# Designs tried in a protein design run: designed miniproteins, single chains, continued (4). Part 42

Each design is a single chain, and the fold is of that chain. pLDDT is the mean over its residues in the fold that is shown.

## One batch from the design tools (miniprotein)

Design m13534
Fold by ESMFold2-Fast:
Structure m13534 (fold): chain A 91 residues (1-91)
Amino acid sequence: ATVTVEEIPARLPGIREGLLSEDPEVRLKAIEELGLILAILQTEPEEKREPLLPALEALVPALEKALSDEDEKVRELAKEVLKGYEEFLKK
């Protein structure tokens, strides 16, 4: 499925719910979708990225909690996505 930048705001609530899910597979998919969103935003002009920064920053606490997740794949992917967040937000 192709995700467009215009769809991102509507997807962020679902990603937040996924990150807080009791199911490790659902949490993993939420983190994977966040990684894809960051990759898409890196290719977009600043004017399209700026409106999404507050919503993306609001997900950081849930993503940081995933660094201590029971599932190793969730922890490893959360670390990679947070690294992408640091690079993205410093721009």
Scores: mean pLDDT 78

Design m13535
Fold by ESMFold2-Fast:
Structure m13535 (fold): chain A 95 residues (1-95)
Amino acid sequence: SREEEERARREAEEERRRMEELAREQIERSEEVKEELRRRGEELIEEGERLKETEEGERLRLEGLALRGTAELLDELTRGVAEVAAATRSVSLRK
């Protein structure tokens, strides 16, 4: 019946909005993780610089650089996810 079709359409629209909200929340959490990794990476690099020419100092610098590299990779991945989400919304609005 028309009532069943209208109900199904409304439920599908609500589920879509819920999925879009969940995707937005995941992107926001990824930003927080990136900031924490950058901060921690910079702290480790600074501590390593302070310890100068020691094995511990070199270890901390390398660890800090690795964390900064991970943050940069997450930034690229988060950007890619946002672009896909935007493209998906555009396709849904046209069909």
Scores: mean pLDDT 77

Design m13536
Fold by ESMFold2-Fast:
Order: sequence, then C-alpha cells, then structure tokens
Structure m13536 (fold): chain A 58 residues (1-58)
Amino acid sequence: EEERKRLLEEELRLSVEMIKLAVEYLFEEDEEKRERLLEEIERLAEESNELRKRLEEL
C-alpha cells in the first residue's frame, strides 16, 4: 500500500508539471523557449510512463 501510494503521488506530481509546461508551451511566443518546453514535457512523459509501468507491476 505505501509503495503504491508513493508511486501514485509521484505520478500526480509529474502529471501536474506536464500540464503546467503544456500551458506555457501553448502561450510561449519564443521559438527556442518553446523547443525547450517541448523537450522537458517529453522527458516528464517518459518518467510518467515508467511510473505507470511500475504501478501496473504491483
């Protein structure tokens, strides 16, 4: 239960960060900053997918 709870909390944290970055990306006018935001979103998406796999193993 504790391990599952920790993974769920981490998943929620990553999801919130991805949403924040996605909103920044949509309203960002600087092309270089948009590229950096997209790369960060993709990195967080990979981390989220890894946590999801670990949750499914439990």
Scores: mean pLDDT 81

Design m13537
Fold by ESMFold2-Fast:
Structure m13537 (fold): chain A 100 residues (1-100)
Amino acid sequence: WEELIEKGRQALHDGNYEEAVKLFEEALKKAEKEGASPLTLARIYVDLARAYLELGEFEKAIEYAQKAIDLANQVEDDIESGILTIEAAVVLVAARKKLE
C-alpha cells in the first residue's frame, strides 16, 4: 500500500485529483486488510481528505478529515499525530467554509 500512497501524492501534486482519490482509496483498503496502525490509517485519511477537497467533494473531505482526527487522538503522545491533527483540521475548516 506504500507505493499507492506515493503514486497518490504524485497525482495530487500533478493536479490529477480523481486519480489521487482512487490510489488513496486502494491504499486504505490494503492498509486496513493488513492491520496497519491507527497512525498509518490517519495519514491515509488526511491524504484522502486533501484529494476530496481539491475535487470539490466537500462533504467527503470533512468525513475523512474527521476520521483522521479521531484516529490521531488514539496516539496522543506522538508528534506525528499532532501534525496529522493540524493537517486534518486545516482541510476540515476549508471544506466547511465552502459549504457555508
Scores: mean pLDDT 81

Design m13538
Fold by ESMFold2-Fast:
Structure m13538 (fold): chain A 90 residues (1-90)
Amino acid sequence: SSLIEEAEKYKKKAEELAKKDPKSKEAAELYTKAGAAYILAGEYEKAIEAFKKAIEIDPENKKAWEALGLAYYAMGDDEKAEEYFKKAKA
């Protein structure tokens, strides 16, 4: 899938940027893009991992918190989805 290839490309670039600067907002943005591409590909576990990396770098990234909630909701984990949606609104 081209979506999985796109997600892996964003993830690899994010990993390299994060190694050089653990506070890189560019790395957080790329992890968020990787996660979104994984969602579109149906790779929910990989999407969750990418979104968690984004919020670890940039906890103020409300889009990553919202996307994390959506990923858990898509997996049927409504309790975790609600928790992360609440974090996105903080």
Scores: mean pLDDT 87

Design m13539
Fold by ESMFold2-Fast:
Structure m13539 (fold): chain A 60 residues (1-60)
Amino acid sequence: SMTERQQILAEIGRILALMGEIFELYLQGTLTREKALELARKYGVPEETALEILDGILAG
């Protein structure tokens, strides 16, 4: 069975993968709220977290 530490690291890995794809879409000029939410569901990341990442990228 996975330890709590291994579970946390796996969750961080999923968030990093999501962030990578969001940044790629941003650089391509194709990033939308809908695509960010679709990627959140794909990686099993909460929609609120994906929207916070989106807002941070668009603001900075």
Scores: mean pLDDT 84

Design m13540
Fold by ESMFold2-Fast:
Structure m13540 (fold): chain A 75 residues (1-75)
Amino acid sequence: MKKASPEEAIKLAEEYIKKNPNDARAYVQLGKAYLELGDYEKAIEYFKKALEIDPNNQTAKEGLKKAEELYRKKK
């Protein structure tokens, strides 16, 4: 199975959000893609956006904690 690159995933999620601005899953995809790129600050931002829309989103909660840990480590 071919997987999208982080940059491709970001582009697709951004286009999806323009049509579906309240879908937490698209923000989770952005957070994960920015984590893979090492942009932990943007990853934190998008996981927080996902949790504003869906406070019970387990993937967003776990992603946020991971991004915050990596952000502290990266300095």
Scores: mean pLDDT 79

Design m13541
Fold by ESMFold2-Fast:
Structure m13541 (fold): chain A 67 residues (1-67)
Amino acid sequence: GPEEALRLAEEGLRASTTAGARAALAEGIKSLRQGDVESARRALEEAIRVSTDPEARRLAEEALRAL
């Protein structure tokens, strides 16, 4: 659910080393905190697409699945 997705997205943000991945994960976290699941889904999909860190990508994928 959204709480688990938020936890995983926050961990993904900590694992991210690129500005693009951090921006996408931060937007996803913001959307999840606002209850906007559709915007969160789009932000997490972007995070997966732009993440170069394997751990950050895995956490973003798990966050998306948790939604």
Scores: mean pLDDT 87

Design m13542
Fold by ESMFold2-Fast:
Structure m13542 (fold): chain A 81 residues (1-81)
Amino acid sequence: SEVDELVDEAVKELEKEGMTLLAKILREQVEEYKKMVSDPERQLKIVKQLVGWMLRLAKEAKEKKITLNSREDVLKLQKEG
């Protein structure tokens, strides 16, 4: 539930900024981690790091006026940052 609350808040923030693809990627990666990691405390720690990284990437995209239309655009921004 704490993980779900954190993800929902992050997704809403990303969607407000027009980062729809980044929000989708975040939800998909969180579901993958939930399947791999059964311990709730470890899940929360990993998801907090992932959310922090995604929000930072969204901020950089907005500051640099980069439009994220594909997973390839996200990967390119990550490589340049």
Scores: mean pLDDT 78

Design m13543
Fold by ESMFold2-Fast:
Structure m13543 (fold): chain A 62 residues (1-62)
Amino acid sequence: MSDEEIKKIIIEVLKENPNASLEELKKMLIERGIPEPVAEAVVEALELLGSKEKLVERLESI
């Protein structure tokens, strides 16, 4: 899976699941084929930022 494809999947999961917990988001990312270390990094970034919207904006800007 390309880095661009990984980024798109992360953005989609975050946008489609605004009320999902961090554990649920990690599971959804892994089920979509995102490597576990990347899914873990996304969850950690969400915890640090405190906002799914801010992470989506960050990902869309790169």
Scores: mean pLDDT 78

Design m13544
Fold by ESMFold2-Fast:
Structure m13544 (fold): chain A 117 residues (1-117)
Amino acid sequence: SELARLVEEMRRLLEEGVRRVKEAAAAGDRERLVEIAGGTLARLGELAQRIRDLALAEGNEELARLAAEISREVEEAARRLGELVERGASVEELAEAFLETARRLLELLEEMRRAIE
């Protein structure tokens, strides 16, 4: 289904984002880490909105609720990332913040997979 495809796309995007953030952190590349984390969050937000709209159209209220929760987590993480960047946070602090968000998002994605099946 289209919903299953989008949820899988979100999972792959998040896993790739985690991998690339860890690589940037290991390299001490703060600028690249911020670009990867910000870009990953922006695309996750777009996918969550699409999933929510499709879930509502199909009458899957639980999936729509989970997609809305992902959107809220992404918005909070993006705001936090911006605040940390403005305050001159270290590459380690930036990576830790993103990875903590990623863990919560992966849990929500697992719940979304169950809501589709």
Scores: mean pLDDT 90

Design m13545
Fold by ESMFold2-Fast:
Structure m13545 (fold): chain A 103 residues (1-103)
Amino acid sequence: EEDFIKAVLADIYDSLGRKYLEKGDYEKAIEFYEKAAQLYTEAGFYSRAGDAYYNLGIAYEKMGDLEKAIEAYEQALSYFRKAGDTEGAKEVEKKLEELKKKM
């Protein structure tokens, strides 16, 4: 099914995003996490989409773009809630509280 293929491709992009994040290439990490998040969302894998948006937020945070980091984390929270992933949602809520205190 197309959704399964999208999820597999998203896993590849997520893995690439993580690799570039580890290297400090935040622009490439952002590109790959955006692709992963889009494909997971299209496939209905909302918990994985939440993870991808969370890592996208981390990449923006490391670049010092707090506004885009907050936007990415808000998307992560939305998808974790949609998935019923209470642990993921709680982690994102804590991160958003920390970032909003810096603004």
Scores: mean pLDDT 89

Design m13546
Fold by ESMFold2-Fast:
Structure m13546 (fold): chain A 58 residues (1-58)
Amino acid sequence: MREKIAELVREELEKKGDKETAEIIAEAIKAGTGVDESVMTEEVAKIVQEAYEKVLKE
């Protein structure tokens, strides 16, 4: 489950052109360590929330 969420978040953030932030956030989700607030912007938080909702609705 975490791996699916991490993959969806990575893809959405890469589409927005921030590949480095996408990698950091995807790794944090996959590891379950939580995401550093310094990289968790409002846009990133929305993408993460949408990925969780999409995976949970499956």
Scores: mean pLDDT 73

Design m13547
Fold by ESMFold2-Fast:
Structure m13547 (fold): chain A 96 residues (1-96)
Amino acid sequence: DVSEAGIKSTALVMRMLADIEALRLGDITPEEAAKGVEETSNELAEIISKYDPELAKKIREEGKKLAEAVRNGDLDTAIEHLKNIIKLTKEAIEKA
């Protein structure tokens, strides 16, 4: 169900944003935040793989880059990769 996928995808995006914000506030470590965004982006890619396997692959690649940026404390780069994940997710759901 595309509507259920949309709701779940939104929740996963919000979780990644929350991990980045928790890191910014010093509430979690870079390694904890990196693990969180990598696990969450992989869950998102699994959902999207039912609609578009190629876009799911791109989400996994962006998720790895996001985790690396977060681990290095490069929050501006992390936000850009999160924006890419959001765009790819929207494209997959809108085409379903």
Scores: mean pLDDT 87

Design m13548
Fold by ESMFold2-Fast:
Structure m13548 (fold): chain A 65 residues (1-65)
Amino acid sequence: SRAREMALLERVSAELTALIRALQADPSLSAEERQARIKEKVKALEAESGESFATGPTVAAPEAA
């Protein structure tokens, strides 16, 4: 249950870290643009992971009558 969600978050964290490293290594992007990309990614991840208010229930509903 939570361990499964933790594994997902770890994967997401790895993705974010890889992005930050790539942006830091990319001299074609301004510092401002790198910050904007990171901020946008973090916001999207927070909206999905933090709230976890996806379209519909996480698991099948327990046949609520």
Scores: mean pLDDT 65

Design m13549
Fold by ESMFold2-Fast:
Structure m13549 (fold): chain A 59 residues (1-59)
Amino acid sequence: SDALRELAEAAGVSPEQLREALRVALRDGVDAGARLLSRLSGLPLEHARTIVEALLLLS
């Protein structure tokens, strides 16, 4: 969705990284999705958690 693309652009990550983090967060929880996003993007874990929480609100 446009919201996912906009969030990816604002966060400086790829939409693919956000989609994968959202998939993990929905299955295994916010912390798991945040850890994956942090690993894939190099963002600090706390920033990745905030992004994943925003993704879940859009879902």
Scores: mean pLDDT 83

Design m13550
Fold by ESMFold2-Fast:
Structure m13550 (fold): chain A 96 residues (1-96)
Amino acid sequence: MDPSATVREIESEDAAEAAREGLAAFLAERGLTATSESAVVELVNPRTGERLALLTAEAVDANGVRYTVASLARRSAEDPRRYTVSSVATPVPAAP
């Protein structure tokens, strides 16, 4: 099954909060229910020095298919209170 990705803009004072809001909105849009959530990890792009916030979660859909979901928040260059959040869901194979 193909991975699904969505990009959205979120207004927030904090990259971690933007990542959380983006994840919650993505899960709701895709009909996914979070079963676990990681702590936010702040990352630095080694080529640009850009700071990123990454949040990962495990989720399940209405049919019981499991997904690993990741949301990455990047601060807008045009508005310091606006973040671009990219969210991706990848299906996890069932245990044998």
Scores: mean pLDDT 76

Design m13552
Fold by ESMFold2-Fast:
Formats: structure tokens, C-alpha cells, sequence
Structure m13552 (fold): chain A 68 residues (1-68)
């Protein structure tokens, strides 16, 4: 996966979260900012993908906690 593909996927996930999980939007926004900073620093695709995965895990965890 390229850096551009990760950004596009994050935008699609962000749109889905905004529509269905609005309380998780701040986590997606934070993840997007971190990924943008990493791209500007010339970070590896692997590092960017890890940040994306970590952000998605945080969204899932927040959804689980709010369901309780």
C-alpha cells in the first residue's frame, strides 16, 4: 500500500465514522494529523500504516466502551 492509498483509505474511513460513529471523529482527526506529519517527515509506509492501524484500534475500543 502506498502513502497516497493510506490517506485515501483514511478519508473513506473518516467519512464512514462521521456518518455512523460521530463520537469517534476526534480519534480519526488525530490519526489523520499524525499521518500527515509522518508523510511530511518522509516516514516509511510501514510507520504510516502502523499509525493508521493504531487509530482504527482506538476507534474500535471507544465504540466498545460506549456500548457498555
Amino acid sequence: MTKEEIVAMLDRVGAHVRAHLPFAVPIVDKTKEKIKELIEKGASVEEIQKVFNDGMFEVTDLVRKRAA
Scores: mean pLDDT 79

Design m13553
Fold by ESMFold2-Fast:
Structure m13553 (fold): chain A 95 residues (1-95)
Amino acid sequence: HMSKEEFWKEVAKALAVMALSIYARILEKEGTPEAKEVAKTLREAATVIANSDDVEKGLEEAIKMLEEAKEKYPQYKDLIDSAINIVKKILEAAK
């Protein structure tokens, strides 16, 4: 039987994975080499969250990966910032 806190942490995890997958799909449709690399990083961040036993730590690690991608691909800064902001809101809601 899952506690209320454990249930909401699993919901937060699922929401973050879904959000990052949507952003990755948008970039994959754009089809530039740079967009594909950013999409790959978003998918890797979603995988880190999905496989994390510590939801808060998984979300924080994903945010770090996205901040690094933003520095490497400043042309996608606004899209990456949007993804980071959604993950941060999910992290705060899970606390």
Scores: mean pLDDT 85

Design m13554
Fold by ESMFold2-Fast:
Structure m13554 (fold): chain A 90 residues (1-90)
Amino acid sequence: MDELRKQLNELLEKAIKYAREGKDDEAVKYIEQATELAGQLAREGRVDDVREARDKIVEILSLLKNPKAVSTAIGHVLYLVGLELEAELA
C-alpha cells in the first residue's frame, strides 16, 4: 500500500516549502497532519515510515523562525519518538 506513504511525503514536502517561505503557521499545520498519518502507520507496524517522518520534521524544525511554531513541532517530534520507542520495546 502506497497511499498513506505518498500522502505523508506530500504533507512533509508542503511543510518544508512553507517553513522555507517563513510561513511557520502553515508549516506547523502540515507537520500536524503528517504526524497524524505517521501515527496511523505506527498502528500498522510501519515503524520505518514513522522514523523517516520524524527525521523530516526534525529537518523542518531547523527552518522554523517562530518560537511558538518551534515548540509545537518539538511536541510532534517527541510524540513520534514515543511511538518508535513503544514499537522497539514491544
Scores: mean pLDDT 83

Design m13555
Fold by ESMFold2-Fast:
Formats: structure tokens, C-alpha cells, sequence
Structure m13555 (fold): chain A 119 residues (1-119)
């Protein structure tokens, strides 16, 4: 994985820490990360795994940098993002075993984001 992945994670973290919240900036950062994942991976499963890795790094970084007042808002936003975008995306995977692997990775990401909120 390249230093470009770190740049995408950093851009997502920066977008999440905007006050007031800039939804368009968040969408643009996520779109760039997804486009990069598509360009650098051969299968839909690998694309989603890469997107999950970038999102994990971005949200964990944002959570660690966030003020105590901002952390609950970010955690709520993350849960909404999981429900509205990540779970539907994972459901597009036809292979049940691969879909389950993505669901398990998402649960681990949720734990890491929650742990980062405590720091």
C-alpha cells in the first residue's frame, strides 16, 4: 500500500474535523479514496477492503485529534455512515464468505474508532 493511502486517510480526517461540518468536503474525500481503491485493486472485495482500511485510519485519526465536545458527534456520524454507506456497499458482495469477512472487519474498525474516542 502506498503513501497515497495515508494521504486519503488524512484528507478524510481533515474533512471530519471541519467546524461547521462540511458534508460536501467529506463526500469529496470519500469519493477520492474510493476512486483510488478502484484504480489499484482487481476485485470488488479488494476495493471494499481498501476503502475500509482508509476509512479506519481517517476516522481513528479524526477521533484522536477531536476535542471532547466533538468526539460524540464524530462517533454518531461514523455509526450513520456505517448504516447508510458501508453496510449497503458490503451487501453488494455476492460471495457469502467474503461478505462475512468484510462485516467482521467493519466490526473491528468500529471498536478501534470507539477506543480512539477514549484517548
Amino acid sequence: MSEEEKKFADKIADALLEDPLDVQKIIEALKEAIEYAIQTNETEFEVILKVLDIIEEGFVKAMKEASEEEKPKLLEGFELFVKEFLLPLIETIEDEEKRKELEEKLEEIKKKVEEAAKE
Scores: mean pLDDT 79

Design m13556
Fold by ESMFold2-Fast:
Structure m13556 (fold): chain A 69 residues (1-69)
Amino acid sequence: MSAEEAAKAAGAAARAALAGDERGRQGPLIMSKAANSPDEGLGAAGAAARAAHGDPRGQQGVLAAKEGS
């Protein structure tokens, strides 16, 4: 599986979570944990980017986080 595929799947989960699903509320926590591993972190970052893809404000959030890092 490519990083793009992982990011796509994770992004879909994050978007579902944003729709007000309890399961989705746990998604960000799991993704945060995945960020502790290089490859898994890439997927989690992609998920955040995918969520931002649907929201301009989400895009700014990701950009601000990157500026701080």
Scores: mean pLDDT 52

Design m13557
Fold by ESMFold2-Fast:
Structure m13557 (fold): chain A 91 residues (1-91)
Amino acid sequence: SARERAERLRREYDRLVEEGNKIPDLEIQQILSLLVMATASALRAAERAGDWERAAEILEIGIEGVRRILESKNLEEARKAALEAIKALAA
C-alpha cells in the first residue's frame, strides 16, 4: 500500500537526516535544515490530505536531496542539492 511505502521511506529519510546532523559544519547544517523544513511542510500537507502516494513522492525527493548533501564535496554542491530538492517539492 502507498501508506506502508510512505512509512518505510520515512524511516530511511529520518536515518539519513540523523547522519547529516553528525556533520560538524554549521553551513552544511543550515543547508540541511532548509531542506528538512521544506520536506516537513510538504509532508504535513500530504498527510493532512490523506494523500499517501504524494507523501511517498515527497519522502523520495527528501531522501535524494539529503543523500546528495551527504555526498557533496563542497558547500556549493550541498546548496545546489538542497535547492533542486526544494524546487521538486514545490512542483
Scores: mean pLDDT 90

Design m13558
Fold by ESMFold2-Fast:
Structure m13558 (fold): chain A 53 residues (1-53)
Amino acid sequence: MVEVDLSDGDYEAAVEKLREALAKNPQDPRARALLATVYSQLGREEEAAAVRA
């Protein structure tokens, strides 16, 4: 995977979208995986680990 230069604001926007997706479908494994990745990129490792379960 190549490096992608994104701002923290871009990651926070992704978190909001993924949380909305999970509110509609909590069992969406793709949304959970993406949210875990975004949390990890933001340095929120505990939240990333919790989402991955």
Scores: mean pLDDT 72

Design m13559
Fold by ESMFold2-Fast:
Structure m13559 (fold): chain A 79 residues (1-79)
Amino acid sequence: SEAQQLDDRAAELMAQGMQAGRTQGLDVSQRYLDQARQMARQAANLLPSDRDAQGALDSADRLVAGVLADNQAAVAAQQ
Protein backbone atom coordinates (compact mmCIF):
# COMPACT_ATOMS: atom_id res chain seq x y z
CA SER A 1 0.00 0.00 0.00
CA GLU A 2 1.01 3.66 -0.27
CA ALA A 3 1.17 3.89 3.53
CA GLN A 4 3.53 0.90 3.69
CA GLN A 5 5.79 2.44 1.02
CA LEU A 6 5.95 5.70 3.02
CA ASP A 7 6.75 3.76 6.23
CA ASP A 8 9.52 1.85 4.41
CA ARG A 9 10.95 5.12 3.07
CA ALA A 10 10.82 6.67 6.55
CA ALA A 11 12.83 3.73 7.95
CA GLU A 12 15.42 4.12 5.15
CA LEU A 13 15.73 7.87 5.84
CA MET A 14 16.19 7.22 9.59
CA ALA A 15 19.08 4.84 8.84
CA GLN A 16 20.63 7.38 6.43
CA GLY A 17 20.22 10.11 9.07
CA MET A 18 22.17 8.08 11.64
CA GLN A 19 24.99 7.44 9.16
CA ALA A 20 25.05 11.11 8.06
CA GLY A 21 25.35 12.22 11.69
CA ARG A 22 28.59 10.23 12.01
CA THR A 23 30.09 11.14 8.60
CA GLN A 24 28.59 14.49 7.46
CA GLY A 25 27.50 16.19 10.70
CA LEU A 26 24.40 16.78 12.78
CA ASP A 27 22.80 19.33 10.40
CA VAL A 28 22.75 16.79 7.53
CA SER A 29 21.47 14.10 9.90
CA GLN A 30 18.67 16.43 11.06
CA ARG A 31 17.50 16.96 7.45
CA TYR A 32 17.23 13.19 6.82
CA LEU A 33 15.37 12.65 10.12
CA ASP A 34 12.95 15.53 9.41
CA GLN A 35 12.15 13.91 6.04
CA ALA A 36 11.62 10.54 7.75
CA ARG A 37 9.15 12.12 10.18
CA GLN A 38 7.25 13.77 7.31
CA MET A 39 6.95 10.41 5.50
CA ALA A 40 5.68 8.73 8.68
CA ARG A 41 3.09 11.51 9.13
CA GLN A 42 1.92 11.07 5.52
CA ALA A 43 1.53 7.31 6.08
CA ALA A 44 -0.62 7.92 9.20
CA ASN A 45 -2.75 10.46 7.31
CA LEU A 46 -3.61 7.78 4.73
CA LEU A 47 -4.88 5.40 7.48
CA PRO A 48 -5.83 7.70 10.43
CA SER A 49 -8.52 5.36 11.85
CA ASP A 50 -6.27 2.27 11.72
CA ARG A 51 -4.77 1.50 15.16
CA ASP A 52 -1.90 -0.44 13.54
CA ALA A 53 -1.03 2.55 11.35
CA GLN A 54 -1.21 4.88 14.38
CA GLY A 55 1.03 2.47 16.32
CA ALA A 56 3.52 2.50 13.43
CA LEU A 57 3.53 6.33 13.41
CA ASP A 58 4.08 6.44 17.20
CA SER A 59 6.98 3.96 16.82
CA ALA A 60 8.48 5.98 13.95
CA ASP A 61 8.14 9.27 15.89
CA ARG A 62 9.80 7.64 18.92
CA LEU A 63 12.65 6.21 16.81
CA VAL A 64 13.25 9.56 15.09
CA ALA A 65 13.23 11.36 18.47
CA GLY A 66 15.64 8.76 19.88
CA VAL A 67 18.06 9.12 16.95
CA LEU A 68 17.94 12.93 17.27
CA ALA A 69 18.63 12.68 21.03
CA ASP A 70 21.51 10.24 20.43
CA ASN A 71 23.03 12.56 17.81
CA GLN A 72 22.71 15.58 20.14
CA ALA A 73 24.29 13.60 23.02
CA ALA A 74 27.17 12.49 20.75
CA VAL A 75 27.86 16.12 19.74
CA ALA A 76 27.74 17.21 23.42
CA ALA A 77 30.13 14.38 24.41
CA GLN A 78 32.71 15.66 21.88
CA GLN A 79 32.89 18.96 23.82
Scores: mean pLDDT 70

Design m13560
Fold by ESMFold2-Fast:
Structure m13560 (fold): chain A 67 residues (1-67)
Amino acid sequence: MEAEIEKLLDEIKELLREAGLSDEAIEELMEKIKTVLSKLPSLEEQIKKLKEWIDSIKKRLEESKER
């Protein structure tokens, strides 16, 4: 559903800010994310990909907190 995708995209933006990316870098990455999502045939696959990216970013953010 549209609301779920918007929520997940917003969570990715917040995680990228916490990771120290610039607004310009976040915008560029979000455009890449949207492009990948638009190539997926189902809403279910889009949600799955967003959740996988969120988990990946969270793991990287935890690793980067020590540096």
Scores: mean pLDDT 76

Design m13561
Fold by ESMFold2-Fast:
Structure m13561 (fold): chain A 90 residues (1-90)
Amino acid sequence: SVDEKLREIKRKLEEIAKRLADTDPMSAQMARNGAEFLEVALKGDEKTQRSAAIFALAAAKGVYAASKDEEVKRKAEEVIRTLEEILEEL
């Protein structure tokens, strides 16, 4: 379901934020912002869910572009792919 996908990618963004907290605080905050948008998506109506997913996608793309950590890039790419799939379903 869309809700299961949203919970999974929220967890991945939270993991990215924890990994980057000490080494790249700006990207860690961006990942936290993305996870917060996904929390809004999980609680909102269809219109809110779509808008929040778009903002989370922007945050994930920002983390991907800014990070030098290959594991962070890999996880961010998975989040981006899943959000693009979700947006096709909405």
Scores: mean pLDDT 89

Design m13562
Fold by ESMFold2-Fast:
Order: structure tokens, then C-alpha cells, then sequence
Structure m13562 (fold): chain A 88 residues (1-88)
């Protein structure tokens, strides 16, 4: 799965959650869009990607079930891995 596909799947998981506030949804989706922009511009380091993934989990995690939080964690780990492959 590409970084773009992983980002879209994460955004869909966030936006479809009825227990998450509109403010949290906006903040998380804006972070994901900023990450994708930096990734496409070749300006995103693996360290920056890992920090942003941790921030997304911190913002969204409290509003997710344990199963949804685990899935978000897996998707974010996949996204960081795809970004890291570019810098090997």
C-alpha cells in the first residue's frame, strides 16, 4: 500500500468515527494532509513522520475503541515504514 493510500485510509477511519469531535477530526486530517504534502515534496524525514504519527495517535486515540486504536496504530506504522523506505 502506498503512503497516499495509507493516508486516505487513516482519514476515512477518523472522519467516519461518530464519537470524535469535529475539532479533533479537523486537526488530525490537517496533520495527515501536511505530512502527505511534505512527503511528496521530499522534505519529510522518518523522524518527523514518526513524531507526527505519535501526535495523531495522541489526538485520536482517546476517541477510539481499543480495536480502532490498534488499527490506527497499524496504519500509522505502515505510513512511517513507506516514508522510511524513501530514505534508505
Amino acid sequence: MSAEELAEEIKELILSNPNMSEEVKKEVTELIEKLLKLYKEGKLTPEDASEAAAQILTLAGPHLSPEEAAELGRLLAGLVKEITKKYK
Scores: mean pLDDT 81

Design m13563
Fold by ESMFold2-Fast:
Structure m13563 (fold): chain A 87 residues (1-87)
Amino acid sequence: SALGGTYARFAKELREAAKLMKEDPEKGAEEGLKVLSAATKVLTALDEELGKKVEEAREEFERNREDIDKAIKILEDTADWLEEQAK
């Protein structure tokens, strides 16, 4: 479905941002926040409750941006959740 494809795309982009953050924390954090912001806008337009959950992940990521291990975990956990929604 188009919705499942959207979830899979954002999950992939979040995993790529997490990988980048391991090599370049500042650039990875910028990409991660960009993907989370885009996902929040798109998913809120499709489902308000799904959009709120991704927005909460974005806010938690922004608060923990300087805690690299925690920030990476937030990106990976959000990607895992989006992949489950795609099923």
Scores: mean pLDDT 85

Design m13564
Fold by ESMFold2-Fast:
Structure m13564 (fold): chain A 59 residues (1-59)
Amino acid sequence: SLAEAARRGLANAEKLLAEGDPGGALSVAGHAKRYAELAGDEELARRAEEIMERARSAL
């Protein structure tokens, strides 16, 4: 499902942040946000946006 794809993407984005790849995290979280929005899951979209902000701050 799109919601599951979003959750998986967010987990990958967090892993990329932990590994020191904020650019990769930003890209993956951006895709996860789109999937969350298509699924109508506002909480997942908000979490994706928060990860994107953390990634941008690390660039």
Scores: mean pLDDT 87

Design m13565
Fold by ESMFold2-Fast:
Structure m13565 (fold): chain A 58 residues (1-58)
Amino acid sequence: MTLEEALKRAAALGADPADVEALGRAANELGISKAPLEEALPLLREAGVPEAVLDRVA
């Protein structure tokens, strides 16, 4: 599953739109929207995305 697919799933399941948008922006800035979720999560964490927000897609 890519990060983009995980974000789409999270939005469909009722995740906070602000959290989904924040993750999508970070993914685009890092160029990892199409990366596998398991590879994208450590990069988002390194970039300072809070664990509570990461839990929306993990």
Scores: mean pLDDT 80

Design m13566
Fold by ESMFold2-Fast:
Structure m13566 (fold): chain A 61 residues (1-61)
Amino acid sequence: SAMEKLEAERKKREAAVREKTIANVQDMIKRLEELIAKGFTQYQSKLDVLKAQLKQLEAQG
């Protein structure tokens, strides 16, 4: 039905947005890990928050 098609399209869009968000968070994590490895330990708190956020996003997929 038309309603089932709209629901499928909505879920597909939500999945695409989530995948893009996960990719962006992963990129930020890699960047922060590199900075921390270089001695910028002030970013540890932000890294921990992003890792928690990534774990939540992965749990939804």
Scores: mean pLDDT 82

Design m13567
Fold by ESMFold2-Fast:
Structure m13567 (fold): chain A 80 residues (1-80)
Amino acid sequence: MEALAEAVVAAVREAGRAAGLSPRLVELLAEAVRALAAGDREKAEALGREAEALLAADPAQRAALPALVAAIREAVLAAV
């Protein structure tokens, strides 16, 4: 789990930075991934809701989300 979590965190940070996501949003998503890997679903869900609220407030951030999701999927597949 740790190796997979770190691969996804790296993908989130790189793809988020390349897509121009705010540093706060990138770190919320990275922390949510780590919380999921640790089995803390409640924390991951709370962080996910906070990230969703930030995305709803900024359409430019939302436009980057499909690329970020694709990068996360590829990182997960490569790490498994």
Scores: mean pLDDT 74

Design m13568
Fold by ESMFold2-Fast:
Structure m13568 (fold): chain A 56 residues (1-56)
Amino acid sequence: SGILGTLSGTLRTMGLLSEQSGKNLEYGYYAYLSAAHIDPENREEYLKKAEELRKK
């Protein structure tokens, strides 16, 4: 995986931390949206996670 794979992984981790802590939910939401944009293979999963955070 190249630099985009590293960025996607970092953004996913940021989303997960927001999800687990229940803090900075808007930050986690945009982190998942950004991951979906740069990792189209996993786009649907990231968009679903973003929407779950938005509903909290």
Scores: mean pLDDT 80

Design m13569
Fold by ESMFold2-Fast:
Structure m13569 (fold): chain A 56 residues (1-56)
Amino acid sequence: MLDLSKFKNAEAAYIVGEILRKEGDYELARKAYEHALELDPNFERAKAALEKLDAE
């Protein structure tokens, strides 16, 4: 399991979320995108990815 607290950069957290989503771990991907938004609430890429994940 990845420790998301080690990612203090929103872009790094978003990239981790993308990797997890591609691996099929949607629960962990959602957490990674949410962590990216905690670091930068205006991170459009992470917000769009989270919305798309919820729509699936």
Scores: mean pLDDT 75

